Designed miniproteins, single chains, continued (5). Designs and how they scored, part 30

Each design is a single chain, and the fold is of that chain. pLDDT is the mean over its residues in the fold that is shown.

## One batch from the design tools (miniprotein)

Design m17019
Fold by ESMFold2-Fast:
Structure m17019 (fold): chain A 62 residues (1-62)
Amino acid sequence: EKEKIAKEAEKKMIEAGASSAKIEVKGDEVIVSFTPAADATSEQILEIFKIAGEAVKKIKEL
């Protein structure tokens, strides 16, 4: 289920250092948006991108 993958990834992105995270699936479109926390490190930002990318890959493979 695409929405379940999206919600799980949103939670992981917040845990990694995002103050907010949203992954929206609209038919064939996947929209990823997030805000890094004010104190987020560059390493945390890279981890957020990695989590989002892995979620998009899983959604595409369904």
Scores: mean pLDDT 81

Design m17020
Fold by ESMFold2-Fast:
Structure m17020 (fold): chain A 95 residues (1-95)
Amino acid sequence: HMMEYKEKLYEELLRLVREGRLEEARELALKAPLSPLERTALLTLAAIDARLESGELDEEERRALEIRREQIKLVLDGKISPAEATELAEKRAAE
């Protein structure tokens, strides 16, 4: 099932980003047999999660990343479009 593949890809991307291997993470995502949207979303999610795990964020940056993370997950689940994700993230950041 494609969901299992996406989960494994996300875990590998997150590992590479955590190790500072950003170029390898990007290349792995670009080679994935997924849509350009899904490739970009998975890579972005991995980068956000690695940044949140670093613990070096101020509260404003952390909140912004947590909102973006939630919206990207909704896009990956096919529940909202990328345009809707951007609009919802902007609305929640303004609250």
Scores: mean pLDDT 75

Design m17021
Fold by ESMFold2-Fast:
Structure m17021 (fold): chain A 64 residues (1-64)
Amino acid sequence: SESDVWGKTVEVIAQIKALIDAGDYEGARQLYDQFLEDLKKQGVPQDVLDTARTMLQRAMELLE
């Protein structure tokens, strides 16, 4: 379960970076929001959610 969350988080980060590199900042932000929403709906532990959020925010740093 936890390992599956980390695998998905890494994959989503790669997709976000690819969208940013392509200049699709809106698509990157939408993917970020959608993934966090999906994790919340799956009921992942708060600790896991916070770590995933931090990793995703670092990827989104390029949009700041």
Scores: mean pLDDT 76

Design m17022
Fold by ESMFold2-Fast:
Structure m17022 (fold): chain A 71 residues (1-71)
Amino acid sequence: SMGEELRRALIEGDLERLRELLLTVPGVGPRTAERVVTFLRKFGPLKSVEDLASVPGLSEEALAAILELAA
């Protein structure tokens, strides 16, 4: 499923796949996708999908949309 692939990309740090998957999430645009990818590029992959709350500049709406699919 898309949520399973998105979770895997976030935890394994597959930045190219992560960007592609994030752009398919309703409410996530290119700027939001790049914020998440840049955070993982700088700090490494997430230990859990809930750690997305630590991404600066990520809106509550975008966070909720990503978590609904990946959690």
Scores: mean pLDDT 83

Design m17023
Fold by ESMFold2-Fast:
Structure m17023 (fold): chain A 64 residues (1-64)
Amino acid sequence: MTREELEREVREALAIMQVYLTIKYTPKEEQEKALEETAEHIRKVTGDEEIAQLALDYGKELLK
């Protein structure tokens, strides 16, 4: 594993954790909007569409 691969895995883990905490502590009626806003924030902060999409997909799974 390269350093760049490890750093990517860490960023993915942090994105997943951020989505999990956002959904867990957001009122049910606002969870879908909070998920979309969190995924968009991750996209802007990381500049990585794949990490943002991974976070969004994970959050959608949590909402099912």
Scores: mean pLDDT 81

Design m17024
Fold by ESMFold2-Fast:
Structure m17024 (fold): chain A 109 residues (1-109)
Amino acid sequence: MKEELVELLKEKGYEVKVKDFSGTITLRDILSLDLDENTKFVVIIATKDTKFTPGAVEFLKTLALSGIPVVIVADELNEDMKKLENVPGVFFAKTPEEAAELAYKYVNK
């Protein structure tokens, strides 16, 4: 999944930076992605066991609302991911192809 998504995004002309986290995603983890004014979108590949701290959830909402789309790729949504449902600019995908299409469509309006 991760390798397939990176290839699809590179084919669309994006520069891709990848960082791996285990278990719990914190605000510090998201900030460690070196997000800057040139960041077009953020993609998070998660499983049902991936936890998001309250700070991580709120920061992802802030990014999405500020015009940086957040795409979450997961086969199954857990309680933390469901907190991001219905937030403008947050999208959910089950496949790397769906994630790449959502990111591309949103950036190009």
Scores: mean pLDDT 77

Design m17025
Fold by ESMFold2-Fast:
Structure m17025 (fold): chain A 79 residues (1-79)
Amino acid sequence: LWERVLELFREADRAIEEGDYERAAELTERALRELEKLPESEEVRRAKASALAALGQAYYKLGDYEKAKRYYEKARELR
């Protein structure tokens, strides 16, 4: 499962580099769902926080500031 999560993060980063923030958000949301299936650990918590922050950035770039704020707040709470 970790290999799949890392692949999704890599694909999301690629989408961001290409300016495709909608695809980046979709891929990151998928990665977050995969992370929720893993046993709780510091690595999983850190990965979830990073994913939530990435979603905040993606939605900010898309102009959805309310969603961006919500995801940034969730990321902060997890750290």
Scores: mean pLDDT 82

Design m17026
Fold by ESMFold2-Fast:
Structure m17026 (fold): chain A 93 residues (1-93)
Amino acid sequence: SLAEKEERGRRFRELALELAKKYESRAEELYENIEKLKPEEAMGLAMYLQVKAEEALLAGDEETAAEYERKLDEVVEKRYEEIKEFLERLRAE
């Protein structure tokens, strides 16, 4: 139902923000080591970059937003299988 879909979306947004916050202090380290990220680390870095892109866009800094979006795209492309594994584990719970 629509209500169930909206509730799932809310829980996912809450998890995304928690992961972004958890990995904020490690974001630079994780990006430099992109090729060896574990599933949760890949997802955490992706969520951090998404939040930073949104913050930059809201501040009117389109250049900084574009740079974070470029890095997000790189993480999703290079760590697709790890991100997929993390999301599949969440669905199994």
Scores: mean pLDDT 84

Design m17027
Fold by ESMFold2-Fast:
Structure m17027 (fold): chain A 67 residues (1-67)
Amino acid sequence: SMTDEQMEKIIEAYRKVLEEEKDPKGKELIEELIKYYEKELENRDTLTEEERNKMGLEIFKKLDEVI
């Protein structure tokens, strides 16, 4: 499982990508990814691994719909 520090670095990486993204739909998807990891950090003790995996799959499904 990822550490809090690893997830914080992932959030930072996505924030940098968001700054360079010009496509409005791409920006929306990156913002959803950032929110997913931020929510996982906030609710680490309250969300099960299965619930976290479900949220990740929902975000990746949205990515597939626009690619």
Scores: mean pLDDT 71

Design m17028
Fold by ESMFold2-Fast:
Structure m17028 (fold): chain A 80 residues (1-80)
Amino acid sequence: SNKEKFEEAVEKAKKALDELEKKVEAGIIPSEEELQEFVDELVESKKIIEKYASKEEYEKVVKEIVKRVEEITKKLNELK
């Protein structure tokens, strides 16, 4: 169903964010290739979420993902 596709895409995005966050918090700088793969996964998840979510669900999920990406980016910049 559309709801299942939405939920699966959200779960994949959250899992990718959790794994990246754990590496950065451990002081590990991801490779350029790992960062590109991460960005590509988030972009694909966003497309699926946008297609299958309601407007309200989409806005809420995108806001949470963007906030987490910004927080991880700040921590990553402190390691460089």
Scores: mean pLDDT 81

Design m17029
Fold by ESMFold2-Fast:
Structure m17029 (fold): chain A 77 residues (1-77)
Amino acid sequence: SEEEAWARIEREVREAIDEGYRWAWATRVVGDTTLLASGYVEDGRVHFLRGSYRHPKPVEERRGWSREPPVPRPPPP
């Protein structure tokens, strides 16, 4: 379900941030929709973001993380 997909990718992002990464993101496909969760550390605070987009066909699930400063835009899912 979409709720289970959000729980999974948000958990992966949270775990990466808790492990010391300064920026993390994860994606999961539910039907024709790609879900994106991202997290970054700025000014000693953690920010979590959600995004989603529809696509004409399934795409592979992906995730990433970085110890570098946050980039201006998250990578495309």
Scores: mean pLDDT 69

Design m17030
Fold by ESMFold2-Fast:
Structure m17030 (fold): chain A 76 residues (1-76)
Amino acid sequence: SAELEAKFEQLEQLKEEIKNAKTIEELQKLVAEASKLLQEIYDEALRQNDQQALARAQQLGQEIAAIAKEKMEELR
């Protein structure tokens, strides 16, 4: 759906911002925003019974978690 695609685009943008975070505080704020948006995507995908969107959200969520972990270690 168009609303899910827009939310996925926002999540992809947050992923790039997380990669470019310069401080631990900025990283934590971006991760919180990504987590909130990811939850909104899960809720919407469940409401629409969109199995493809659920799978996509899980994959992107895992990618963001991995990037955030690397970035946290880099900024310490």
Scores: mean pLDDT 87

Design m17031
Fold by ESMFold2-Fast:
Structure m17031 (fold): chain A 93 residues (1-93)
Amino acid sequence: MKEIEKEKEELREEGRRKVAEGVALISDEQASDEELEKGKKLFLEGLGLLASVGETDPILRPLTPEEQEYVEKAREEGKKKFEELKKEALEKS
């Protein structure tokens, strides 16, 4: 069980890191269109990973329908990753 908590924490750290990087890129007034798109994808991916481990969304603005679709996709990827990590922890017990 302690191993599952470690994996959950690693996913949480990864999600927070991606959100921070995405926000930094989106907030950069000198960012190119490519950098803004990269930042948006990182931000949404980070939100999905955080949601997969039960964290609340750390955003202060509402998501657009398109952004919501990306978040849902990232949540599914994060859930899949977390379930694989849980399975590995159980098999190594």
Scores: mean pLDDT 66

Design m17032
Fold by ESMFold2-Fast:
Structure m17032 (fold): chain A 71 residues (1-71)
Amino acid sequence: SMEEILEENKKRIEEWLKKNPNASREEFLQGLQKEVSKLVDDARKAGLSQEEISLLVQDLVDYYQQLKAEV
């Protein structure tokens, strides 16, 4: 489901940040791009519409921005 895909990606992002607390901006952006690409692929395979995929990507990016702002 859409919720399960998003929640799994958020969990992976949190785990990556915990393992890489001193990650550079470049490493952070590379990690984000990789997770976005995986999210899009997983969502397409699950049969989600382009609109639903766009919403998932936006939610994931917003979550990343929130984690960065809470420092």
Scores: mean pLDDT 76

Design m17033
Fold by ESMFold2-Fast:
Structure m17033 (fold): chain A 92 residues (1-92)
Amino acid sequence: MELAEEGLRAALAGRFEEAERLFLEAAERAAEAALAGDLERAREIAEALGRAVGELAKRLFGFSEEEARAIAERVAAEVLALALAKAAAARA
């Protein structure tokens, strides 16, 4: 089961603490994939997290499709950058 999708469902149900834990766990899975050299999997997890956050922006705050897409792209890039940084730090 995709952790980002479970986090989205938890947030939409008002379970924000559970959603935060699931999103953080997904981000850690991206870092683990990056550390293992699986950059494709790290990117897939980052993109899934981006989509989940973009969907939350639309459903909870009324953002447009265009705004949600921009948010999703930015979040995906930030999650991937953090995953790569964590992987690099773990190798030091």
Scores: mean pLDDT 84

Design m17034
Fold by ESMFold2-Fast:
Structure m17034 (fold): chain A 69 residues (1-69)
Amino acid sequence: AQAQLEALAAELRRLLEREAPEMSDRQIEGAVAAVRSGDPVVMRAVLAELRRLGLEESAAVVERALTLT
């Protein structure tokens, strides 16, 4: 599970750095840390924000991470 969460966190970082130039490095690191944590409460908060911003590919990565917790 942890190795899969690390892989998804790395994928999320790549997507956010490419597709979300309006997000700060701190915001990107916060989202990545949420996925690494495996905490579904924190992950759901990040998922809601990504969906609100229309970042559907990034949201899909967080959805996959939630299936592992």
Scores: mean pLDDT 83

Design m17035
Fold by ESMFold2-Fast:
Structure m17035 (fold): chain A 63 residues (1-63)
Amino acid sequence: SSEEEQRRQRARLLGLELMEKYRKEYPDAEITVELDGPDTLVVTIKKGDEVTVERLNATELLK
């Protein structure tokens, strides 16, 4: 539906913003941002032996 399409589009844009933010903050790290279902963004930060995973609710972030 149009609502599902709008939510997916917003989540993608938010994912791009998060990727830019984390890449600036951790320039030596490998940053991956993925959509896990319609409402969850998973940010993975790999820096040497350190792996940090953050799960963010896209719906809450878009309020």
Scores: mean pLDDT 76

Design m17036
Fold by ESMFold2-Fast:
Structure m17036 (fold): chain A 94 residues (1-94)
Amino acid sequence: SELEELVEKAIKALEEALRRMEERGEPQEVIDRVRETLERMKNAKTPEEALRILGEFLSEASGELQSLFLTAAVELGISPEEIVKILLAAQKAR
């Protein structure tokens, strides 16, 4: 499914963002929140739930963290438009 493929790419993008954050020496609390978000996405019952979890995380994340994720996502083949769809899905779930 296209949504399942998007979730797999999103997880890989967030894992890559996490690696870059660790290399930058970001605070442990920020690193732990990214790890928690990854585990929640992997344990989500549906692709839609996984994307909502990501969207909620990104909406609360700093601009720097959003930028790191967006850069990794684009490098892994996720479009900026798909990232916007993820953020909008989180808003509709509220």
Scores: mean pLDDT 80

Design m17037
Fold by ESMFold2-Fast:
Structure m17037 (fold): chain A 93 residues (1-93)
Amino acid sequence: AEKKAEEVLAYIGKLLRANAPPELADAYLGLVRQMLDKMLAALKAGEITEAQFEERLEFLRQQTDELARYLAGLSPAAQAELLAELRAYLAKL
């Protein structure tokens, strides 16, 4: 479970760093790590099954893939505006 979470975190980190500014990528990785820690705690507590844990890992991967595809399809101006909004949101957390 922990090794699979680390592999997904590494994949997300690579994808975000390829498609976002380093500061935003690192902030997002911090949030993903917190989500993974909560998922692992839920798995250890028996609140979710191994299958549900793996489904949640795949969902996190797909969300990041979708964001990367969306960003690639935007104009440079629209991408800059979205990144500014995301950065402002992350700064409030």
Scores: mean pLDDT 74

Design m17038
Fold by ESMFold2-Fast:
Structure m17038 (fold): chain A 62 residues (1-62)
Amino acid sequence: MDSLSPEQQERLKEIEKEKGKKAMLKELARILREQAEQLSTVDPEAARIAEEEARRAEEELK
């Protein structure tokens, strides 16, 4: 759960309130995938964690 900043977490909560949980999870997965790409050059291990969290969010969408 530490892969997201507190600001990103509160933004996702707002999306959930406005658009519903599925919309929030979709946006979460997109954010995490972008974080993974950015981190792949700087911190490959953190990038892997972000990728796993993105996939978990995508599984929740199904």
Scores: mean pLDDT 76

Design m17039
Fold by ESMFold2-Fast:
Structure m17039 (fold): chain A 100 residues (1-100)
Amino acid sequence: SAALERQKDLMDELGAALVHARLEAEAAGLSTEERVARLQAVRDRYLARLRADPAVSPEMAARVDAIAQDYIARVAADPGLPVQELAREMAARAEELLAA
């Protein structure tokens, strides 16, 4: 459906934005706390867009939020985790969510 395509596109955009924010923060030499703050700001922006879509259930939004929060928590615990590897793992979880 068009709603599922919009949800997938928004999840793909969120994933790309998290990767981009992490790479920019690394290049800038930011602290772990500032990196986490940047990732939380990205999460807040995209979750607000997802929750504003009347086709998105609160349960779907909560599950997307859980994936994003897990990503941010893992970066906070180990800022040296490979950017692309962790991003691929989170993308796989998002694809499983959309297939369910």
Scores: mean pLDDT 82

Design m17040
Fold by ESMFold2-Fast:
Structure m17040 (fold): chain A 81 residues (1-81)
Amino acid sequence: SASAEIAALKAQVEALLAQLRNMVRNNAPRQDILGIMNQAVRQIQQLAAHVLTHGTAAQRDAVLAFAKQAERELNELREKM
């Protein structure tokens, strides 16, 4: 279902952000961090595209707000590298 797929895509973004926080904290190689950051950006874009096509108005608003917050967190992590 659309709801289950939105939840799964959101969970994937959250997992990538958690991985990135850990990688930055542990001073992982810059190229490795950038690779996971690029993957996170693609997953955020996929989540946004999916909800725009298949979500309700309320789901769309909530997920787009989540996507903006995730993008802000990615920018903050990039600045800490």
Scores: mean pLDDT 86

Design m17041
Fold by ESMFold2-Fast:
Structure m17041 (fold): chain A 100 residues (1-100)
Amino acid sequence: SLREEIIELLEEGKRILEELREKSTDPEAQAQLQRAIGLYEIAIRLAENNEDPEKIEKAVAAARSIIEELHAKGLVPEEVAERLLEIDERVLELVREMME
C-alpha cells in the first residue's frame, strides 16, 4: 500500500538521521537532527494510524527544511543529504497520490 511504502521510506530515513546525529560533533546539528528524527517519528505514527495525508505532508516538509538547512551549512555530508532529500521527495509524491 502507499502508506506501507511511506512508512518503509521514513524508517530508512530515520535510521540515516540517527546515524548522522551519532557521528555529529556539532551541537546545533545534533539538535536539528533530533528535531528531524522527531518529525519522521510523527509522520510514521500518522501513516500507521491512517491519519490525514496533509498531516504527514506537513511533518515531512518540516523535516526536509531542516535537512536542506543543515546541508546548506555544510553540517551534513553531500551523499547523506542527497539520500535523505530523495526519501523526503518520494514520501511527498506518495502523500500527494493519496490526496488524489
Scores: mean pLDDT 89

Design m17042
Fold by ESMFold2-Fast:
Structure m17042 (fold): chain A 83 residues (1-83)
Amino acid sequence: MEKEQKELDEKIKEKVVEELVKAGVSRRVARAAALAVLEQGEKADASQLARLTGISRATASRLLKKALEIEKEAREEAEKQLA
């Protein structure tokens, strides 16, 4: 159960990264934002992301909101495939 959940989370993380990169975000920053959203959801800290990646807090906040929307859509799509 935990292993399957971890593999699903990794797939969703890569989907978030791919969509952020398509939007012009660097892959390194996109990976950090995706990880933060998967670990903390709506509680993801923009200041922590900014500190870890070197981007501004305003940019980090926008990226986390975008990553959260993509993560939600990816989970809904995965749920439809399982139904």
Scores: mean pLDDT 78

Design m17043
Fold by ESMFold2-Fast:
Structure m17043 (fold): chain A 99 residues (1-99)
Amino acid sequence: SSSKQAELGELLLKISQLLYDAINSEDKEGVLKEFEDVLNQIKALLNSEEIEELLKELRELFEKLVKTNEEDIEKIYELEKEIAKKIDKIQEEFEKQLK
């Protein structure tokens, strides 16, 4: 539905903000909690086993990003790239559910 598309779009924008906060925030625990809350909202919205597995993988990558030193630019880049791939797959699975 258009309503679900709009809600998913807002949640994905929140993930983009949280990627910035993962690197730049001093409150790493708060950032992880906000990220977990967003993933739970996506899980509730989309309600599929395949998306649940993608969200689990996304959570693991995000935890690695939060724990990465800000000076480790290469590792940050690789983690952000893997996170972007997981987000793309979540969007693909959502689009399949609309058909």
Scores: mean pLDDT 83

Design m17044
Fold by ESMFold2-Fast:
Structure m17044 (fold): chain A 71 residues (1-71)
Amino acid sequence: MSVRELVIKGVGYTIRAIGLSLDKGADHPEVQAELKKAADLYEQAAKKEEELGDYESSQQLYEISDKLRAQ
């Protein structure tokens, strides 16, 4: 899967988490599950950017992943 595809999927899970949060509340386990899936995808994208030598993009993607995991 390309970096672009991983990021698009990560955004998709983030949008689902927002929708679930509005319906069930931000602390709901289903919201946390979708945020974790998004974080995992952003971390995979970060690793691919690092392999491509784009360390700035990789660092930004790792930061997004870490922030989503901290929710």
Scores: mean pLDDT 83

Design m17045
Fold by ESMFold2-Fast:
Structure m17045 (fold): chain A 68 residues (1-68)
Amino acid sequence: MGEEEAIAKAKLAEETASEETLEAARYTAEKLRGIGDAIQAAIDAASAEAGGKPTQEQVFAALSKQPA
């Protein structure tokens, strides 16, 4: 009786471990995408502030103003 339940729990644990690996991979991908979006937003904000092409310094200043 306990052995059948232990086997079922072992299978669930294996599936849970696989899900945790996928969640970690998704979390990393979401973070990388967020960084790209933050850079683009900073470029757009710096361009608006400069009234044209922003300097690299203006883009970095805009990035530093974004809530981390």
Scores: mean pLDDT 67

Design m17046
Fold by ESMFold2-Fast:
Structure m17046 (fold): chain A 71 residues (1-71)
Amino acid sequence: HGSEGYEALLNRDYETAARHFIEAIKAEKDIAVRKSLLPFLRNAARHLEAQGKLDVAAEAYAAIHEVDPSA
C-alpha cells in the first residue's frame, strides 16, 4: 500500500494516494512507520482540499490525527 501511495502521488492522483496511505497506516503495527507516512498523507490531503474534494481530504486528516493528535 505504501509504495502504491507513493506512485499515485507521483502521478498526481491524490485520491488514490490518500486511500493507499490510509490503508497502509491501518495495516501497520509499528507507530514509527505509521508516523513516517504522515507527511505523504498530509501532502495528498492538502491537494485534495485545494481541489475541493473535502470529503476525501477530511478522511485523510482524520487518519493523520488518529496516529498523531498533535500533528
Scores: mean pLDDT 80

Design m17047
Fold by ESMFold2-Fast:
Structure m17047 (fold): chain A 72 residues (1-72)
Amino acid sequence: MRAELKEQLENEIKLLDELIAQEKNPKLKLYYLVLKKELEDILKTRDFQSEAELLKAVLEAHLKAADVVKSS
């Protein structure tokens, strides 16, 4: 995985930690928690061969987090 993409994921996770700490809406807090977990799982998988594959995984993480909130 390219260093720039890894840094972007690390920065997104850091921002999610700040949002989680400040968020008072339970559904939005759940969204941030699910998204953070999915992004951390992606970050641990540094053997992604293409930027497109990594971006697809990130987009799927966002959709999954949104779906969890809608189903709650």
Scores: mean pLDDT 78

Design m17048
Fold by ESMFold2-Fast:
Structure m17048 (fold): chain A 83 residues (1-83)
Amino acid sequence: SELEEAIKGLESKDPKVRAEAVLTLTELLLQDMDKYAPLIVPPLVKALEDESPAVREAAERILKYLLEKGSEEVKKIVEEALK
């Protein structure tokens, strides 16, 4: 599945592949935040500590968007994952 491939992409040795994986996960979240947040938010929070600034910035951008525009349940998922 696209979700499984993107999550695997976050573990790539190539930072460009990891950045593309964050973008794919972002696209899935924008399609259905409530469905995908429980599956995608934990690996995205880990991506905040990535060695690549591009990967970190992409993860920060979508997590901030979820905190501003997500449902109360989505916001709760992000807040708990960031603790």
Scores: mean pLDDT 89

Design m17049
Fold by ESMFold2-Fast:
Structure m17049 (fold): chain A 80 residues (1-80)
Amino acid sequence: SIEEVIERLRSAEDASREEFLRTLSEIYREISAVSDPETRLRVTEIFRKAVLRLEAGAPVKDVVKETIEELKKLAEEIEK
């Protein structure tokens, strides 16, 4: 679930940039099992944004916070 993804990301807030990127890749691979194509596309865009922020030199803690916020918004949209 998206909630489980959020918890995994929250646990990575103190990770190194490389560790966080590995975590994002692992979560993305798992999300590919989600049956709803619209949800997969939305999550893909959220994670792509996170990667671009990291490449731009943003701190991991900031990217984790931003990514969790975007996923929370997506979860609210799906529940409606």
Scores: mean pLDDT 78

Design m17050
Fold by ESMFold2-Fast:
Structure m17050 (fold): chain A 66 residues (1-66)
Amino acid sequence: MEELRRRVIEAAREAASIFDDDTFAKFLQELSRVVEEAQRTGNLEEALERIDEIFKKYKEEVEKKK
């Protein structure tokens, strides 16, 4: 749990610095869903990998928005 929480905070901080408000809000919503899923299933390791995947996708989406 602690590792997942730390990764979420780190990703949110990075996202806040590079995403606009709308993209940031949507990104946080996706992270929230991943955390809820991890709490429901106990799959913390899969949640960590999914957070990285989501961040990568949103970063690419921001690049396209130019």
Scores: mean pLDDT 77

Design m17051
Fold by ESMFold2-Fast:
Structure m17051 (fold): chain A 87 residues (1-87)
Amino acid sequence: LEAVEIYKKNTTEEDEKALEEERRAVRERIEALLAQGKEEEARRLALAEILREMFLKGEFKKERFTKEEIEEELLPIAEERLEAELA
């Protein structure tokens, strides 16, 4: 295999593990913020990370989103995912 193909394979695997680690860290931070009574800060952090993950996974087959598209289309989906995660 060429170095480029090996790198891409390893990068994909590392990216997935990095995302899982970040998700875990975000969840722990959310729980800590909730324990401190900072529910709105926890929610804002969780929504931002959910949006980033959705974008990186290419779920919408779109490379970039406008701020309005994020607020009107992606935020409601991220909020539903957050509610499901916290339920």
Scores: mean pLDDT 63

Design m17052
Fold by ESMFold2-Fast:
Structure m17052 (fold): chain A 72 residues (1-72)
Amino acid sequence: MGRELVEQAREALAAGDLRKAIFYGVQALTEGEPEALDVLREVARALEAQGDTGTAKALRTMAESITKKLAE
């Protein structure tokens, strides 16, 4: 269920595994879990802190696009 995916994304983020955090976070967001958006925002912040501003920007754009499609 989407709640479990949000929990997995949060655990991955806490462990510093940004790839797994993105994977579970995007999956949870596509299943309609709004909490996944907060996890993806924290992943984008962590990416920017590592100097990966391009990936952070792409992730924010992807999350916004998914949210917009779910609202239609």
Scores: mean pLDDT 80

Design m17053
Fold by ESMFold2-Fast:
Structure m17053 (fold): chain A 88 residues (1-88)
Amino acid sequence: SPVDASLEELKEKLKKELEEFEKKYGNTELVRMAAAALELAEPRSPLEALARAIRRRGLGEEAAAPEAELDAAAERLEAMEKAILAEL
């Protein structure tokens, strides 16, 4: 369906963003949690996993990247979560 196709496109965009972030800054807790969420999520489920990854980043669990870059990554993840939610 159009919704399923849109969701898959958004998941692919998010995955590419995470891969780019990982290449620049290495593995962070945020990247690892978001990647795991995308890998394990069912079609309607990635939103909750992404929300958890963003919230955990807010708790400062692990940051191997500069704080400003981590904040930018979190904002991109939140934007993608919101976009995915809007398409469901």
Scores: mean pLDDT 53

